# Designed miniproteins, single chains: the designs that were tried, part 65

Each design is a single chain, and the fold is of that chain. pLDDT is the mean over its residues in the fold that is shown.

## One batch from the design tools (miniprotein)

Design m2394
Fold by ESMFold2-Fast:
Structure m2394 (fold): chain A 72 residues (1-72)
Amino acid sequence: MPTALQLVEAAVGRPLDPAEFARTFLAATTAALKAGASHEEAVRAGLRETAKSYGLSDAEADAVVDEYLASQ
């Protein structure tokens, strides 16, 4: 099962720092939860924001999120 990190790395085309990735993803997911999102909505928003922080477009980030959630 691909990890969120592996999916973003594949879309970006380069390896990413796992610690930086985890920190960004956790921060974005926590912000969404504090804003009243459900767990699934928070993971979706957090992964999208993280993917976009690495230069992915909205469409590319949405594709990564959809693949990740389908693999869970």
Scores: mean pLDDT 84

Design m2395
Fold by ESMFold2-Fast:
Structure m2395 (fold): chain A 87 residues (1-87)
Amino acid sequence: SLADEIVEAINKVFDENKDKPPAEIRKAVVKAVSEILVKAGYPDTVQFLFRLHIDSTIQLGEAAGKSVEEIRDAVVETARDQVRLAK
């Protein structure tokens, strides 16, 4: 499913970038999710809202001093919610 593909991509990015600065992890996650949404044919408005919610979740988690795992869990939950709301 699209939700499973997005969650797998999020987990892969966090695993591959766990030793990198938070800003690089955020950029990589947003890019990976955006590429999946483009391939799935979602309109620009849905892509924008999805990216906004993912980016906001990461930035707020970073600002609150949350762990990488706590941020990952929040991003995964946000992504699942966004896919559910789109369909």
Scores: mean pLDDT 81

Design m2396
Fold by ESMFold2-Fast:
Structure m2396 (fold): chain A 95 residues (1-95)
Amino acid sequence: SPEEELLARLTPSQKAALERVKKRIEYLESIKDKLSPLGQKELEAAKQGYEDLIRAAVEEKASQLQINVWLLAVEGEVFAAERIYKLDLEKKKAA
């Protein structure tokens, strides 16, 4: 698979970062019914970013620097989805 091909090319730190992002996306997906519409939109952006990173990194034979930049972008989308979920929980506690 493209993911397996990419994993064979990653440094240990990049592999750890990609695995952390994947697990965070999987967690958010497991609770997607509890996410607001905005939270669901950010989760879909994170999932798309992850798929786009793997595809582009394999197809373009991306450099280590380019992979690091794309990993940071996907981590940012995951962080946004997580932050929206936390804010939604705080709003529900206040109601």
Scores: mean pLDDT 82

Design m2397
Fold by ESMFold2-Fast:
Structure m2397 (fold): chain A 70 residues (1-70)
Amino acid sequence: EVKERLQKLADRLGDVLFNAKTKEAIEYAKKAAGYLHKAIEAYNAGDLEKARKYAEEAERYLKLAEEANK
């Protein structure tokens, strides 16, 4: 379910931002936040396919932020 996926991404993003140790991790987290915002906008507009696409991009940048924080 798209809404549940977006809620989980928002929670993960919060965790990453709260625990970010490097500038690179923060930069990737900001990009993830931007895509998450676009995904939520698309979801609210009823464009579920676009919402899923942006959610995938948010997940990608979130993983990069998590890796950069090691």
Scores: mean pLDDT 84

Design m2398
Fold by ESMFold2-Fast:
Structure m2398 (fold): chain A 77 residues (1-77)
Amino acid sequence: IEEEIAALKEEIKKIIEEFEKNKDDVKKVQELHQKLSQLIEEIDKLLAKLPEEERERKSKEFKLEVKEWLDKAFTKI
């Protein structure tokens, strides 16, 4: 489960990098946003297999990580 979540997080990082690279391409941004939403849902599905306390903690941590990645991508030039 942790390995699966780590792999999905890596895919999310790739999507965020593609956002920065293609920020002026509206169609591409929409496609990337859809993929990002699907990856987040897959992580939530994996987290649902964990006990409630672990799920709540890891979900909060994951949301903070994604926000940090987005902030870094959009503040880099």
Scores: mean pLDDT 71

Design m2399
Fold by ESMFold2-Fast:
Structure m2399 (fold): chain A 83 residues (1-83)
Amino acid sequence: KSADPLVLEIEAAGALAVMSLYILGKKEEAEKVAELIDKAVEAARAGDYEKAAEYLREAARIAEEAGDPHSARVLYELAERAA
């Protein structure tokens, strides 16, 4: 079973975003982003890239509102590439 390169990028970027939010003290937002990244990975593995993009955009919005614009930008860029 070969991993989709996009799935690996979502996992890596998501892990960094979650870690960043925890460092910022945004535990609830970090947990929400982690849940959305898991859903995006599941959707991408199922070939539902439109749904993966939706989850990535929602995760990006939460990161941006939580004060992490860098992680938000990375997640928005992944959503654009997935769709």
Scores: mean pLDDT 85

Design m2400
Fold by ESMFold2-Fast:
Structure m2400 (fold): chain A 55 residues (1-55)
Amino acid sequence: GKKYRALSDYTAVQPDELSFKKGDILEELGRDGSRLIARLDGKVGLVPLAGVEEV
């Protein structure tokens, strides 16, 4: 699937969100409005599109 790189560290503020570190590679599973449904290290959750760039 599409891959995105994290631009900065992020701590989840909602239960459905992923926490990640700058430079983490996230796999796109889908979209939910302005948020990415992504997988990181076997975990699935929502990620703000503003915090990532397409690789």
Scores: mean pLDDT 82

Design m2401
Fold by ESMFold2-Fast:
Structure m2401 (fold): chain A 56 residues (1-56)
Amino acid sequence: LQEQYQELQRQYDTAREALESALREGSASPESVELAQRTIEQLRQQAEQLRQQLQQ
């Protein structure tokens, strides 16, 4: 559980940083941005569920 939480946190941070970098460069298409945002949202929800399990 803790290892999975750390992995999800790392994936979330990596995805967010990649999106921010692409937006800063102006190279990301609107469709790519939407897909990246959905992925980030899914990772956030999964991390939140694991966090609740760890803190019960």
Scores: mean pLDDT 77

Design m2402
Fold by ESMFold2-Fast:
Structure m2402 (fold): chain A 95 residues (1-95)
Amino acid sequence: SAAAIEAALALLDRFVAEMKRVLSPEAFAVIEAAVPRIRELIRAGRFAEARDLLAAATAEAVAILRAKGDEAAALRAAELTNRFLEELAAIEAAA
């Protein structure tokens, strides 16, 4: 489980870096605010709750982008989120 936690935290760091490039500052602030709690949940092995919190935060960020008419960024953010959730589920299954 220690290796799984390290892999999940590294995956989260890569996801956050990619989202920062895609999202507006306003939308990224939602992700940034959720990251400390997601990190705590991963360290505690609470992967399902980490996924739920990340999905909620990204849905809010996507809604902000769509409200501004940035559908391309919204679609890219959704694609990155789906990839992250799939990779996190694979890490959890291997733990």
Scores: mean pLDDT 88

Design m2403
Fold by ESMFold2-Fast:
Order: structure tokens, then C-alpha cells, then sequence
Structure m2403 (fold): chain A 70 residues (1-70)
């Protein structure tokens, strides 16, 4: 739904991801594949050397994803 698209867009924005990477997040959310979602987020954190503030925001967004997919 629109809520999963908005969540993928927000994760992508915080992590500095491309439109293509953001679409992969959305696909993981639609598939309810939390393991894939976590791997995509972790890859973004490592490859972009994200700040502690960005990591904390991503942890909160991942918690939101778990609630929506429960």
C-alpha cells in the first residue's frame, strides 16, 4: 500500500539511496521479507559510512517496518 511505499522512500532518503535501491526496499517490504530489508539497510550503512544519527533513524524505521508487517 501507500504506507509501505512512503516507508521505503523515507528509508532511502535517510540512507542516501538511489531510486533503484529505494525500489528494492519497497519490493522487500511488499514481500514481507524483513531479512532482505535488513540486509539492504545494513549494506547502505556500510557502503555510505552513515553517521550514528542516520543509523538511529534507520533503526526506528526498521522497527516501524516490523510493526506494519506483523
Amino acid sequence: GAELRALAEEIGRVAGMSEEETERLYEALLAKDLERLERLIVRGVVTRQLSDEQVARLEALFARAKELLA
Scores: mean pLDDT 86

Design m2404
Fold by ESMFold2-Fast:
Structure m2404 (fold): chain A 79 residues (1-79)
Amino acid sequence: SAEAERHLAEAREHLARAREALAAGDLVTAQSHIDEAAEHIRKALEAARAAGDERSIREAQELEKEVQGLYVELAEAQA
């Protein structure tokens, strides 16, 4: 699914920016990019499931795990 692939690419871009923000100590910017990545993953899963795109479903699930890890890092940095 081209729509799922587009959302996965946007999620990866936001995850990269979230990591840069975390490294810089910019927790507000990091949270914004993690939230945007999570939303694009959600949209990718919707599009991939509608199309029966098993590859994009698997890739979205892998990125979901990365998002969960970054939320943990963000919470630890805020503590």
Scores: mean pLDDT 91

Design m2405
Fold by ESMFold2-Fast:
Structure m2405 (fold): chain A 63 residues (1-63)
Amino acid sequence: SMDDDMDRVRRMARDMGLTFTDDAVREFVRRVGSDPRRQGRALGRLRTRAVGDTITVDQVRTL
């Protein structure tokens, strides 16, 4: 489900020192999908591009 995917992504992001806004995590799951490996790779790209610890929907849209 979307909620399960969002919870997984939030946990993975937290382990990387990142926090999503609610809009950003929903958009992330919508764009990247439900495969944990794809989610991990996309999170790695966001971490490399992050200016701070918060990921916004605009940053997710660059994926």
Scores: mean pLDDT 85

Design m2407
Fold by ESMFold2-Fast:
Structure m2407 (fold): chain A 81 residues (1-81)
Amino acid sequence: KEELEEIVEELAKALENKELTERLRELMEKYADESVEAVSLEELGDLVFLAKLYIEEGEYEKAEELLKEALKRLYARLKEE
């Protein structure tokens, strides 16, 4: 899906430049889970990379699950900071 590819690009940019789009902020708040611990930027990058691979393979449901997980982890990291 086009939206999943855009979210991957926005997340990759946020991890490099800390540049958060309004869409990413809304999605992070929507999927926020206080039971989820903050993880390293490297681990977040791994989740985003794996989601990109699933998109390339047509596994959109798996990619969406990984992106939701990355959004939860990113939100936890930003809340800590």
Scores: mean pLDDT 77

Design m2408
Fold by ESMFold2-Fast:
Structure m2408 (fold): chain A 63 residues (1-63)
Amino acid sequence: MKLSDEEIERAVLLLAASVIRVTAKKEGNQEAVSLADQAIDAANAGDIETARKLLEEAKKVME
């Protein structure tokens, strides 16, 4: 088992996006849910920079 810094960053982004998605869904914030879903898709596609931007937008929309 060998995790690169990029793999760790992707894992952290996926976890953060999942937490935001669950919280936003609970609060009924559909915009934040959509942004979190897009961030998860970008992270899974290897686009870490886009995933980070989408996650930041999701956080901003939540408060």
Scores: mean pLDDT 79

Design m2409
Fold by ESMFold2-Fast:
Structure m2409 (fold): chain A 67 residues (1-67)
Amino acid sequence: GKAMPEEEALKKAEELKEEIAKETGDEEIAEKAYEAFKLYLKYELEGDEKAREEAEKLGREVEEKLK
């Protein structure tokens, strides 16, 4: 069968987003975590340095809100 590793990674990210939303009750934090993951995945696949920087920024915002 044909499945792109990228698609599998995105499915895992969606599952993680759902878990964060369920545990925190905050879909905004869950959405930011999912967005950070997608940007980091783009960096890994394409070498997009700007995507990595944006992912790190969003990841820090998520960590700060979870305090």
Scores: mean pLDDT 74

Design m2410
Fold by ESMFold2-Fast:
Structure m2410 (fold): chain A 91 residues (1-91)
Amino acid sequence: MVERVPLDEALRDAEALSEKIAEAIRNGDKRVPSLSVALALVLTAAGLPEVAREFIRATDEAQKKVDAGADPEEVANEFLERAREILERAR
Protein backbone atom coordinates (compact mmCIF):
# COMPACT_ATOMS: atom_id res chain seq x y z
CA MET A 1 0.00 0.00 0.00
CA VAL A 2 1.33 3.46 -0.91
CA GLU A 3 1.88 5.43 2.32
CA ARG A 4 -0.37 8.47 2.70
CA VAL A 5 1.09 11.84 3.67
CA PRO A 6 -0.11 12.76 7.21
CA LEU A 7 -3.10 15.14 7.11
CA ASP A 8 -1.56 17.79 9.43
CA GLU A 9 1.67 17.86 7.37
CA ALA A 10 -0.28 18.02 4.08
CA LEU A 11 -2.45 20.92 5.30
CA ARG A 12 0.66 22.86 6.47
CA ASP A 13 2.39 22.25 3.11
CA ALA A 14 -0.79 23.25 1.23
CA GLU A 15 -1.02 26.50 3.25
CA ALA A 16 2.63 27.31 2.44
CA LEU A 17 2.08 26.50 -1.26
CA SER A 18 -1.11 28.63 -1.36
CA GLU A 19 0.93 31.62 -0.08
CA LYS A 20 3.57 30.97 -2.79
CA ILE A 21 0.79 30.82 -5.43
CA ALA A 22 -0.59 34.17 -4.18
CA GLU A 23 2.93 35.71 -4.41
CA ALA A 24 3.37 34.29 -7.93
CA ILE A 25 -0.01 35.78 -8.98
CA ARG A 26 0.98 39.22 -7.57
CA ASN A 27 4.30 39.15 -9.45
CA GLY A 28 3.04 37.67 -12.76
CA ASP A 29 5.34 34.69 -12.11
CA LYS A 30 5.19 31.76 -14.58
CA ARG A 31 5.41 29.32 -11.61
CA VAL A 32 1.64 29.54 -10.86
CA PRO A 33 0.74 26.32 -12.82
CA SER A 34 3.67 24.36 -11.27
CA LEU A 35 2.81 25.50 -7.73
CA SER A 36 -0.87 24.63 -8.33
CA VAL A 37 0.11 21.09 -9.43
CA ALA A 38 2.40 20.67 -6.39
CA LEU A 39 -0.42 21.75 -4.04
CA ALA A 40 -2.90 19.36 -5.73
CA LEU A 41 -0.42 16.46 -5.43
CA VAL A 42 0.14 17.14 -1.70
CA LEU A 43 -3.62 17.16 -0.99
CA THR A 44 -4.33 14.11 -3.19
CA ALA A 45 -1.54 12.14 -1.42
CA ALA A 46 -3.26 13.02 1.91
CA GLY A 47 -6.55 11.54 0.61
CA LEU A 48 -8.21 14.92 -0.15
CA PRO A 49 -8.74 14.84 -3.97
CA GLU A 50 -11.87 17.04 -3.76
CA VAL A 51 -9.93 19.70 -1.81
CA ALA A 52 -7.19 19.43 -4.47
CA ARG A 53 -9.84 20.05 -7.18
CA GLU A 54 -11.15 23.14 -5.31
CA PHE A 55 -7.60 24.57 -5.24
CA ILE A 56 -7.01 23.85 -8.96
CA ARG A 57 -10.32 25.59 -9.73
CA ALA A 58 -9.47 28.58 -7.49
CA THR A 59 -6.02 28.95 -9.11
CA ASP A 60 -7.50 28.65 -12.63
CA GLU A 61 -10.14 31.31 -11.82
CA ALA A 62 -7.45 33.63 -10.40
CA GLN A 63 -5.27 33.23 -13.52
CA LYS A 64 -8.27 33.91 -15.80
CA LYS A 65 -9.05 37.13 -13.88
CA VAL A 66 -5.45 38.35 -14.23
CA ASP A 67 -5.45 37.44 -17.95
CA ALA A 68 -8.71 39.45 -18.30
CA GLY A 69 -6.97 42.56 -16.88
CA ALA A 70 -7.88 42.37 -13.18
CA ASP A 71 -5.43 43.81 -10.62
CA PRO A 72 -2.98 40.99 -9.71
CA GLU A 73 -2.73 42.23 -6.08
CA GLU A 74 -6.53 42.06 -5.61
CA VAL A 75 -6.73 38.65 -7.34
CA ALA A 76 -3.86 37.29 -5.20
CA ASN A 77 -5.55 38.52 -1.98
CA GLU A 78 -8.92 37.04 -3.06
CA PHE A 79 -7.21 33.71 -3.90
CA LEU A 80 -5.38 33.60 -0.53
CA GLU A 81 -8.62 34.29 1.40
CA ARG A 82 -10.41 31.51 -0.55
CA ALA A 83 -7.44 29.15 0.01
CA ARG A 84 -7.62 29.70 3.79
CA GLU A 85 -11.38 28.96 3.76
CA ILE A 86 -10.81 25.71 1.80
CA LEU A 87 -8.09 24.55 4.23
CA GLU A 88 -10.20 25.48 7.29
CA ARG A 89 -13.07 23.28 6.01
CA ALA A 90 -10.63 20.36 5.41
CA ARG A 91 -9.46 20.30 9.08
Scores: mean pLDDT 80

Design m2411
Fold by ESMFold2-Fast:
Structure m2411 (fold): chain A 55 residues (1-55)
Amino acid sequence: SMTEEMQKLLDEGVEASRKAMEAYKAGDEELTQKYTEEALKIAKEYSALSKEAYA
């Protein structure tokens, strides 16, 4: 269902953001950029699915 897909995306986004922050604190610029890009991609997917779910 859309609700289950939205929850999955939210959980994945939180995890990607957490990993980006950990990489940033460790000084790993490449890994920080990778996880930040993943978090942004998930945010875009969540936004698109949210529009479908509440349209």
Scores: mean pLDDT 82

Design m2412
Fold by ESMFold2-Fast:
Structure m2412 (fold): chain A 68 residues (1-68)
Amino acid sequence: AGRDYLRERARSIYTGERIYALTEYEKNKDSPDAAEIAKKAKERIQLASDYLAEVTGEEPEEVEIEEP
């Protein structure tokens, strides 16, 4: 039923946000904006993680991003 569709959509969103955020973080590690980009990446992943947990009832794997 529709619940399974929403669950898969939430996982897709989480995966996309995680890939995008990690790519931006890696690309900008040596940038003067690295700290701000790392912070935004953490916030983006956390929001997607919270949405996934709300839809599935389970906490996703924690992604560790170190702020410079």
Scores: mean pLDDT 73

Design m2413
Fold by ESMFold2-Fast:
Structure m2413 (fold): chain A 91 residues (1-91)
Amino acid sequence: MTVKESVVIENLGPDKKVYIFTFESPDGPTEIRIEFERLPDGKWLVRVSLRDVHDTSWQLLDETTLSEEQAEEVLKNLEESSKKYDSTYYF
């Protein structure tokens, strides 16, 4: 079974970044959304949400707080991963 994958990267400002990963199957796509939001203390709030072909809204799966250093490492890994999918790198 071959799954088609794509990535959409949205930069909504200096304090918020969103990554949407789409996993496609013959019966429809499943989307995973990873949101990064900068908190007043310099830490990053990270939310992971899921939406499948039957859902009109996002389901929150996990919420965690990362240090600035941890968030930079995760963002770098996501940017490197996105280059392997049908996506354009944005600086």
Scores: mean pLDDT 70

Design m2414
Fold by ESMFold2-Fast:
Structure m2414 (fold): chain A 92 residues (1-92)
Amino acid sequence: DMEAIKKHIAEILREHGLSDEVIDLILETFDEDPEKAVLLTELALMRGLSPAELEELRRLSLEELRRLVEEARRELAEQARAAGDTREPLVP
């Protein structure tokens, strides 16, 4: 179960262009605290975290990570609203 979940996560993260180092840190966090791992995954996908940034973030409390995720979501919502036209001249 957990191993199958980790494999699927790793595949998805690679498809999104995350480095193997970042993926490994996220998978290690799943062994320690799955809730933190989910939050770190969301941050990595939204912010494009480096391995060093991920190592720092995984040391934070669950509450601190939730605040960072909320902040990142607000930033994405702001970008989506401001980019009321992100129609690229080259469709997609």
Scores: mean pLDDT 75

Design m2415
Fold by ESMFold2-Fast:
Structure m2415 (fold): chain A 86 residues (1-86)
Amino acid sequence: AMTPEEARELARAIVDATASRAVELSKKGKLTPEQIEALARQAARDAGAEVVEIKVEKISDGEYKITLTVRVGGAEATAEKVVKLE
């Protein structure tokens, strides 16, 4: 069983991986919120986590807030990350 702290650390790792992938892909062309959401869902699947909720919000030009809630091993956790794209 996963602890709530381990689930929170995993959620944070997933949004960090999503942000890194989004930055790299943004160098090849403009990303949509839907594409960023798809990256987050893939990162969660790669980590073995179930996505409970995901939001990708445009907060300014080229800047997005990713909010991800995951369930893993019976524990649920939320993490947020702001990413700046080119």
Scores: mean pLDDT 83

Design m2416
Fold by ESMFold2-Fast:
Order: sequence, then structure tokens, then C-alpha cells
Structure m2416 (fold): chain A 74 residues (1-74)
Amino acid sequence: PSESELTLAMAQVALATAITVSRNSEDPKVLELRKRAEELLDRVAEAEARGASVEEAERLLEEAMRLLKELESI
């Protein structure tokens, strides 16, 4: 895989983890973060479909990691 493909795959794993960890929570903050994770996952899929640059892939991964870290702080 290309560097951008690998980076997007890492973002997908981080977002899937965030969604999975939050699936049984009724906390409004967790529900908000899950919605953001689902929206970001759609953006990652669109970036993959159009062959996004390494720079764009890295930005998406950074957003995914920030979201996962925010979820872990709850």
C-alpha cells in the first residue's frame, strides 16, 4: 500500500476503536464524540476513494487520534 493508504487505514482503525468503545454509553458527551467519529470515518472513506495526498491523510489521522484521546479522557 502507499503511505497515504496506510495512514488512512490507521485513521479508520482509530475511529472504529472510538465507535466500538463508545457503543454502550448513554453519556451525551460520548454520544457527541461517536457522532464526530462516524462523520470523520465518512471523510476518511471519501479521501481513500479519491486517492488523497499523504498530507491530507496525515491530517485525518491527527483528527482521529485527537478524537480517540478526547474519548479516553471521559
Scores: mean pLDDT 83

Design m2417
Fold by ESMFold2-Fast:
Structure m2417 (fold): chain A 61 residues (1-61)
Amino acid sequence: MSLEELVAELEALNTPEFARKLAEKTGLSEEEARKRLENGIAAARESLTMAKAALADLKKV
């Protein structure tokens, strides 16, 4: 599984329904679960963007 595929799947799961399930499993509130999920997805997307940029630069060298 590529990082891009993983990020896309996580974004597709970023719904109120998934936040509720995550809250149930972790004991967090739904709002806290959603905040943690959104922060995690944002961090993963930033890392993926940086990795893609580095790979593109290396391929053109």
Scores: mean pLDDT 75

Design m2418
Fold by ESMFold2-Fast:
Structure m2418 (fold): chain A 80 residues (1-80)
Amino acid sequence: MEEKKEQALEALEATKKDYEELIKAYEEGKVSKEEAIEGLKRGIEELKQLKEAVKDFPEIVKEIEKLIEEMKKKIEELEK
């Protein structure tokens, strides 16, 4: 269980980093709005899969749900 928990935390941190880099790339004009939205939607899908894999660790599930909600709000902001 320890190894699975650590792998999940590493995956979550990697997704957070990818999210931050994607938004930065969009703000710097390196990616289009459409590419940023697509990347965010992919990240949400990956986080949903991770959430199912770690449902026995409620603390990690809560962090994943928080990030999914943040990414969904960012998509709504970008689509306006």
Scores: mean pLDDT 82

Design m2419
Fold by ESMFold2-Fast:
Structure m2419 (fold): chain A 78 residues (1-78)
Amino acid sequence: MEEAEKLVEEGEKAYKEGKYEEAAKLFRQAADIYEKEGDYKSAREAYGKAAEAYSKAGNIEEAMEAIDRGRELTEKAR
C-alpha cells in the first residue's frame, strides 16, 4: 500500500472515531506526500479532508490553511 493512501485510510478511521485533530494531521500528511509526488488531484482531496477535520476539531486557522493550499493545487490539476 502506498504511504499516502495508508495515511488517508488511517485518517478516515480516526475521523469516524471522532478523533478529528488526529484525522486532520493524517490527511494533511497524505496531502503533502501526494503534492510532492505531483498527484495534485489526490493532494487537493486530502487537503479538503484535512480542512473538514480541522474545522470539526475547532482548529479554524489550520482549516483555512488547508483550504488555501487545496485551492492553489486546483490550477496545477488542470
Scores: mean pLDDT 82

Design m2420
Fold by ESMFold2-Fast:
Order: structure tokens, then C-alpha cells, then sequence
Structure m2420 (fold): chain A 66 residues (1-66)
């Protein structure tokens, strides 16, 4: 639910609200690669480039270790 809502908000350009829902998705499932990926996209759109890169790398690492 929180993941789907976050993705919908990204598609609507509501990046700050998307971050809130995606952070909730990660809190419930810290290994959710999709949540980390979309969070990195939202942060990149907000100009938080360093955090966006860090979270994108985290998503890649989790996906590779599985």
C-alpha cells in the first residue's frame, strides 16, 4: 500500500509526499529494492543528489545479494 502510493505520487510530481510513503515502505521492509529505487528517484527530483545516489546504490546492493 505505502509503496504503491509513493509510486503514484512520483508519477503526479508530488516528490516530497512520495518520500514520506516510500520511507514507510522501507521501515516495514528494509530489503524492498523497489522502495529504495523509487525513493532515490524522488530524492533526485528534489535535488538531494547525494542521498539519491546512496539509496540507488543500496537498492543495487540488496538486489545483487539476493
Amino acid sequence: MDLEKGIKLIKEGKYEEAVEYLEKAIEKDPENVKAWTYLSIALGKLGEYEKAREYAEKAEKIGEEK
Scores: mean pLDDT 81

Design m2421
Fold by ESMFold2-Fast:
Structure m2421 (fold): chain A 65 residues (1-65)
Amino acid sequence: MENREKGIKLLKEGKYDEAIKYFEEAIKQDPNDAEAYRDLGIAYLKKGEEGKAVVYFKKAQELEA
C-alpha cells in the first residue's frame, strides 16, 4: 500500500518514471494488486506510451474478474 501511495504522489508531481518504479515494487509485493496495475497504466499513459498503458489496464481487469 505504501509503495502505491508513494507512486500516486509522484504521479501527481509529474515524476512518471519514479512513480512507475513504486508501482512496479507494489506489484512485486502483491502480484494481485489490480489497482497498482491500473496506476501503472495511468503512469505509462501520462508518458505517452499508450501501448504499455493498454497492457496494464487489461491486466488490472483480468485480476478483478
Scores: mean pLDDT 82

Design m2422
Fold by ESMFold2-Fast:
Structure m2422 (fold): chain A 68 residues (1-68)
Amino acid sequence: MKVTLIPVDEENVKLTTSEAATLTLPDGTKIKINAGSVILSKLEALESKLTVNGKTYDVKDVAEVIQP
């Protein structure tokens, strides 16, 4: 599994996954990612959880921050 965070502006990042995943935001909102990407705030991204193949990870522990 590869998870990347790419800054898009001062406040927002693009979260990309190599596999189908469910992103759970700090407020409990769930977003399904089918081996694609979602744009969200930096704070939401770092405080979110990612579920891949039945296993849950903290985004901050598995995501690589890429600066192009």
Scores: mean pLDDT 80

Design m2423
Fold by ESMFold2-Fast:
Formats: sequence, structure tokens, C-alpha cells
Structure m2423 (fold): chain A 76 residues (1-76)
Amino acid sequence: SPRKEAILEILEELGKTLSPELQAELAEVMERIRAAPSVEEALAIFGEWLTRVLPHLSDEQRVLLAEAKARIEALA
């Protein structure tokens, strides 16, 4: 799906700004998104991960994730 590919592209760019630990988690999330049968399920997987990581991020990282989330949601 072109929309799923665009989501993965946005997440790959986001990953370059994250810690190695968060990059490893994001790689697992991206694999789950790639396997998802629909864009809706891909968005649910991303939202689940985002909710889990947000409490552990700096304010600067939260801004970057919010920007990536907005770009991804615009694809739905």
C-alpha cells in the first residue's frame, strides 16, 4: 500500500532522531506496520507504541513525535 509505505518512510526519518533503544523498538513497530493488512491497523500499531513511549521522552522528542504523528494521520 502506498500509504503504508509513506508511513514507514516517515517513521524511518523519525528513527534517525531517536536513541538507539527507541530506534530498536521503532524497527519492531515498523515490521508490525509492514505486516498489517490495513492502514487503520498500521495507525493503531503506531498509536499504541506512541502512547507507550511518550512518558519516557524529553519535551523536544515529544515535539518531533507529535509532528510525525500529524504527518502520518494526514495519510489516513
Scores: mean pLDDT 80

Design m2424
Fold by ESMFold2-Fast:
Structure m2424 (fold): chain A 75 residues (1-75)
Amino acid sequence: MEEEKRKLLEEAEKLREESERAEEEAERLIEEGREAERTVGKREGIRLEAEGGVYLIRSASYRVASENLEKKAEE
C-alpha cells in the first residue's frame, strides 16, 4: 500500500512539473506576442498569444491529472 502511494505521488509530481513547464512556456509566448503586437504587427502577436493559449490548456490538463493522482494516493 505505501509503495503504491509513493508511485502515485511520484507520477503526480512529474505531471506537476509538466504543468509548470507548460505554464512557463505559455507566459513566455504571451509576453512575446504582446511585444510582437507593438513591434512587428497585430497578426504576429495574435499568433504567438494563441500558441500560448494552447500551452495554458495543456498546463491545466496536467495540473488536474496531478491533483487526481494525489487524491488517489491519499485514499
Scores: mean pLDDT 83

Design m2425
Fold by ESMFold2-Fast:
Structure m2425 (fold): chain A 61 residues (1-61)
Amino acid sequence: TKAPNKEWIKEVMDKLIAAASPEAREELRKLGEKALASKTAEEAQDYLIEASELASRSQPP
């Protein structure tokens, strides 16, 4: 499959945002928007990796 799976991207982003601190959520929403706007699965994956890294570093205590 060439196109990104937008439904899957939304599910992943929702989970990352839910796990992140409030300060990180706005940046995560922006990364999710970029992933959804991507033309290829690879481009979307890059944004999702960046979002996962941000969410992990911003987890609450």
Scores: mean pLDDT 77

Design m2426
Fold by ESMFold2-Fast:
Structure m2426 (fold): chain A 78 residues (1-78)
Amino acid sequence: SMELEKARKLVEEGKRLLAEERYEEAIKKFDEALKLAPDDKELQAEAYKGRGDAYRLLEEYEKAEEDYKKALELDPNI
């Protein structure tokens, strides 16, 4: 679907922003992706992992742990 394609693009943008050390902007992109594709387990797992990475780099460890747990529940191999 067009919504899923848009969500995938948002995840890619979030990962790019992580590489650029723009962590708060990366979180916003992952947030948008999670809202846009709530039923896609693979995309949700990837977005939760990316958002967790951003939170960890911002030293928001409790938020990072929560997101990593959600990612692992959706994809144990992530």
Scores: mean pLDDT 89

Design m2427
Fold by ESMFold2-Fast:
Structure m2427 (fold): chain A 76 residues (1-76)
Amino acid sequence: NAVERARAAVEEALADPSKRDTQIVAVANSLLELPVEEARKVSEELTAWVAPHDPQLAADVRKAGEAAIAQRELDA
């Protein structure tokens, strides 16, 4: 489940900031497994969920989602 993997990666990044870069890559890779519209929705939901806890991580999740969506659109 790509959605479950993306969420787990975000939760681990929240728990341990030293893993942030690695977990953001895991989020991007999980979103690349989803259709474009689902990837967009999941990225937005994860970003909104994280924002009150870690605004910088939320910004990084948003950027990873945008990059993954752009890559999916290019590969379509």
Scores: mean pLDDT 80

Design m2428
Fold by ESMFold2-Fast:
Structure m2428 (fold): chain A 62 residues (1-62)
Amino acid sequence: SKEEQIAALRLVAEAFKAAGVSTADINRILGEELGLSEEEIEELQKLSYEEGLAFLEKKILE
């Protein structure tokens, strides 16, 4: 389900954060995994960790 995809996204993001990956790199990696365009990934990389997760969750729900 989309709820399970969002839960998985959050778990993966938290794992990267715990491993010391930068917010910009976490956002890029997750955006690439969801098949976002280069332009969307550039905008996503400018966002905070929480804003980036909200953006990615919105894309899953579309």
Scores: mean pLDDT 86

Design m2429
Fold by ESMFold2-Fast:
Structure m2429 (fold): chain A 115 residues (1-115)
Amino acid sequence: SSVADLEAVAARTPEAAEALRYARKAAEALKAGDNETALEYARRMGDLLIGGEGGEVMRELTEALINNDEKAIEEALGRLEALMNEVGASVAQRAALALGIMLLIEAATKVLKPK
């Protein structure tokens, strides 16, 4: 599956693997309704993969997902792409970011829809 391929690519560097662990913790926190913990782990993922303002942008993306703010989500995703290009992010870093964002979106949509 494409998800398994992204996980394999992300595992190629210790930093990308650790960032994916932060993404999983953020997604678990979102599913539990612990928004503060989710925002903190999303920030750590961005700090590790991008540095600079990457942590704040990942926090902003996660907050936008919690609030179902489509325009804020689009803006944060565009800023993340620009930052990843600026820092010359590796394929492993890009795979970890893509999978991490996917996990956060899935977790946020699961909270918004009753079972």
Scores: mean pLDDT 83

Design m2430
Fold by ESMFold2-Fast:
Structure m2430 (fold): chain A 76 residues (1-76)
Amino acid sequence: SKIEEIKEEIEKLKKEIEELEKELEELLARLRALPPDAPVEEVASLIGEILDIIGDIIDKELKIKNLEKELEKLLK
C-alpha cells in the first residue's frame, strides 16, 4: 500500500540521517583534534566535508517532513 511505502521511505531516511550524524560527530572530533599548525587546506577540507553532511541531513529531514505530511493526509 502507499501508506506502507511512505513508512518504509521515512524509516530508510531516518537510518540514513543516523549514519550521517555519526559521520558528522567523527569529522567534528577530527576538526577539534587538529594541531595548531595544521595546514589551512586541511582545515578547509574538513569544514567542507562537515558542511556537506549538514546539508545532506537537512535535505533528508525536509523529505521526512514532506512524507509525514503526505502520510497524515492519507490517514485522515
Scores: mean pLDDT 88

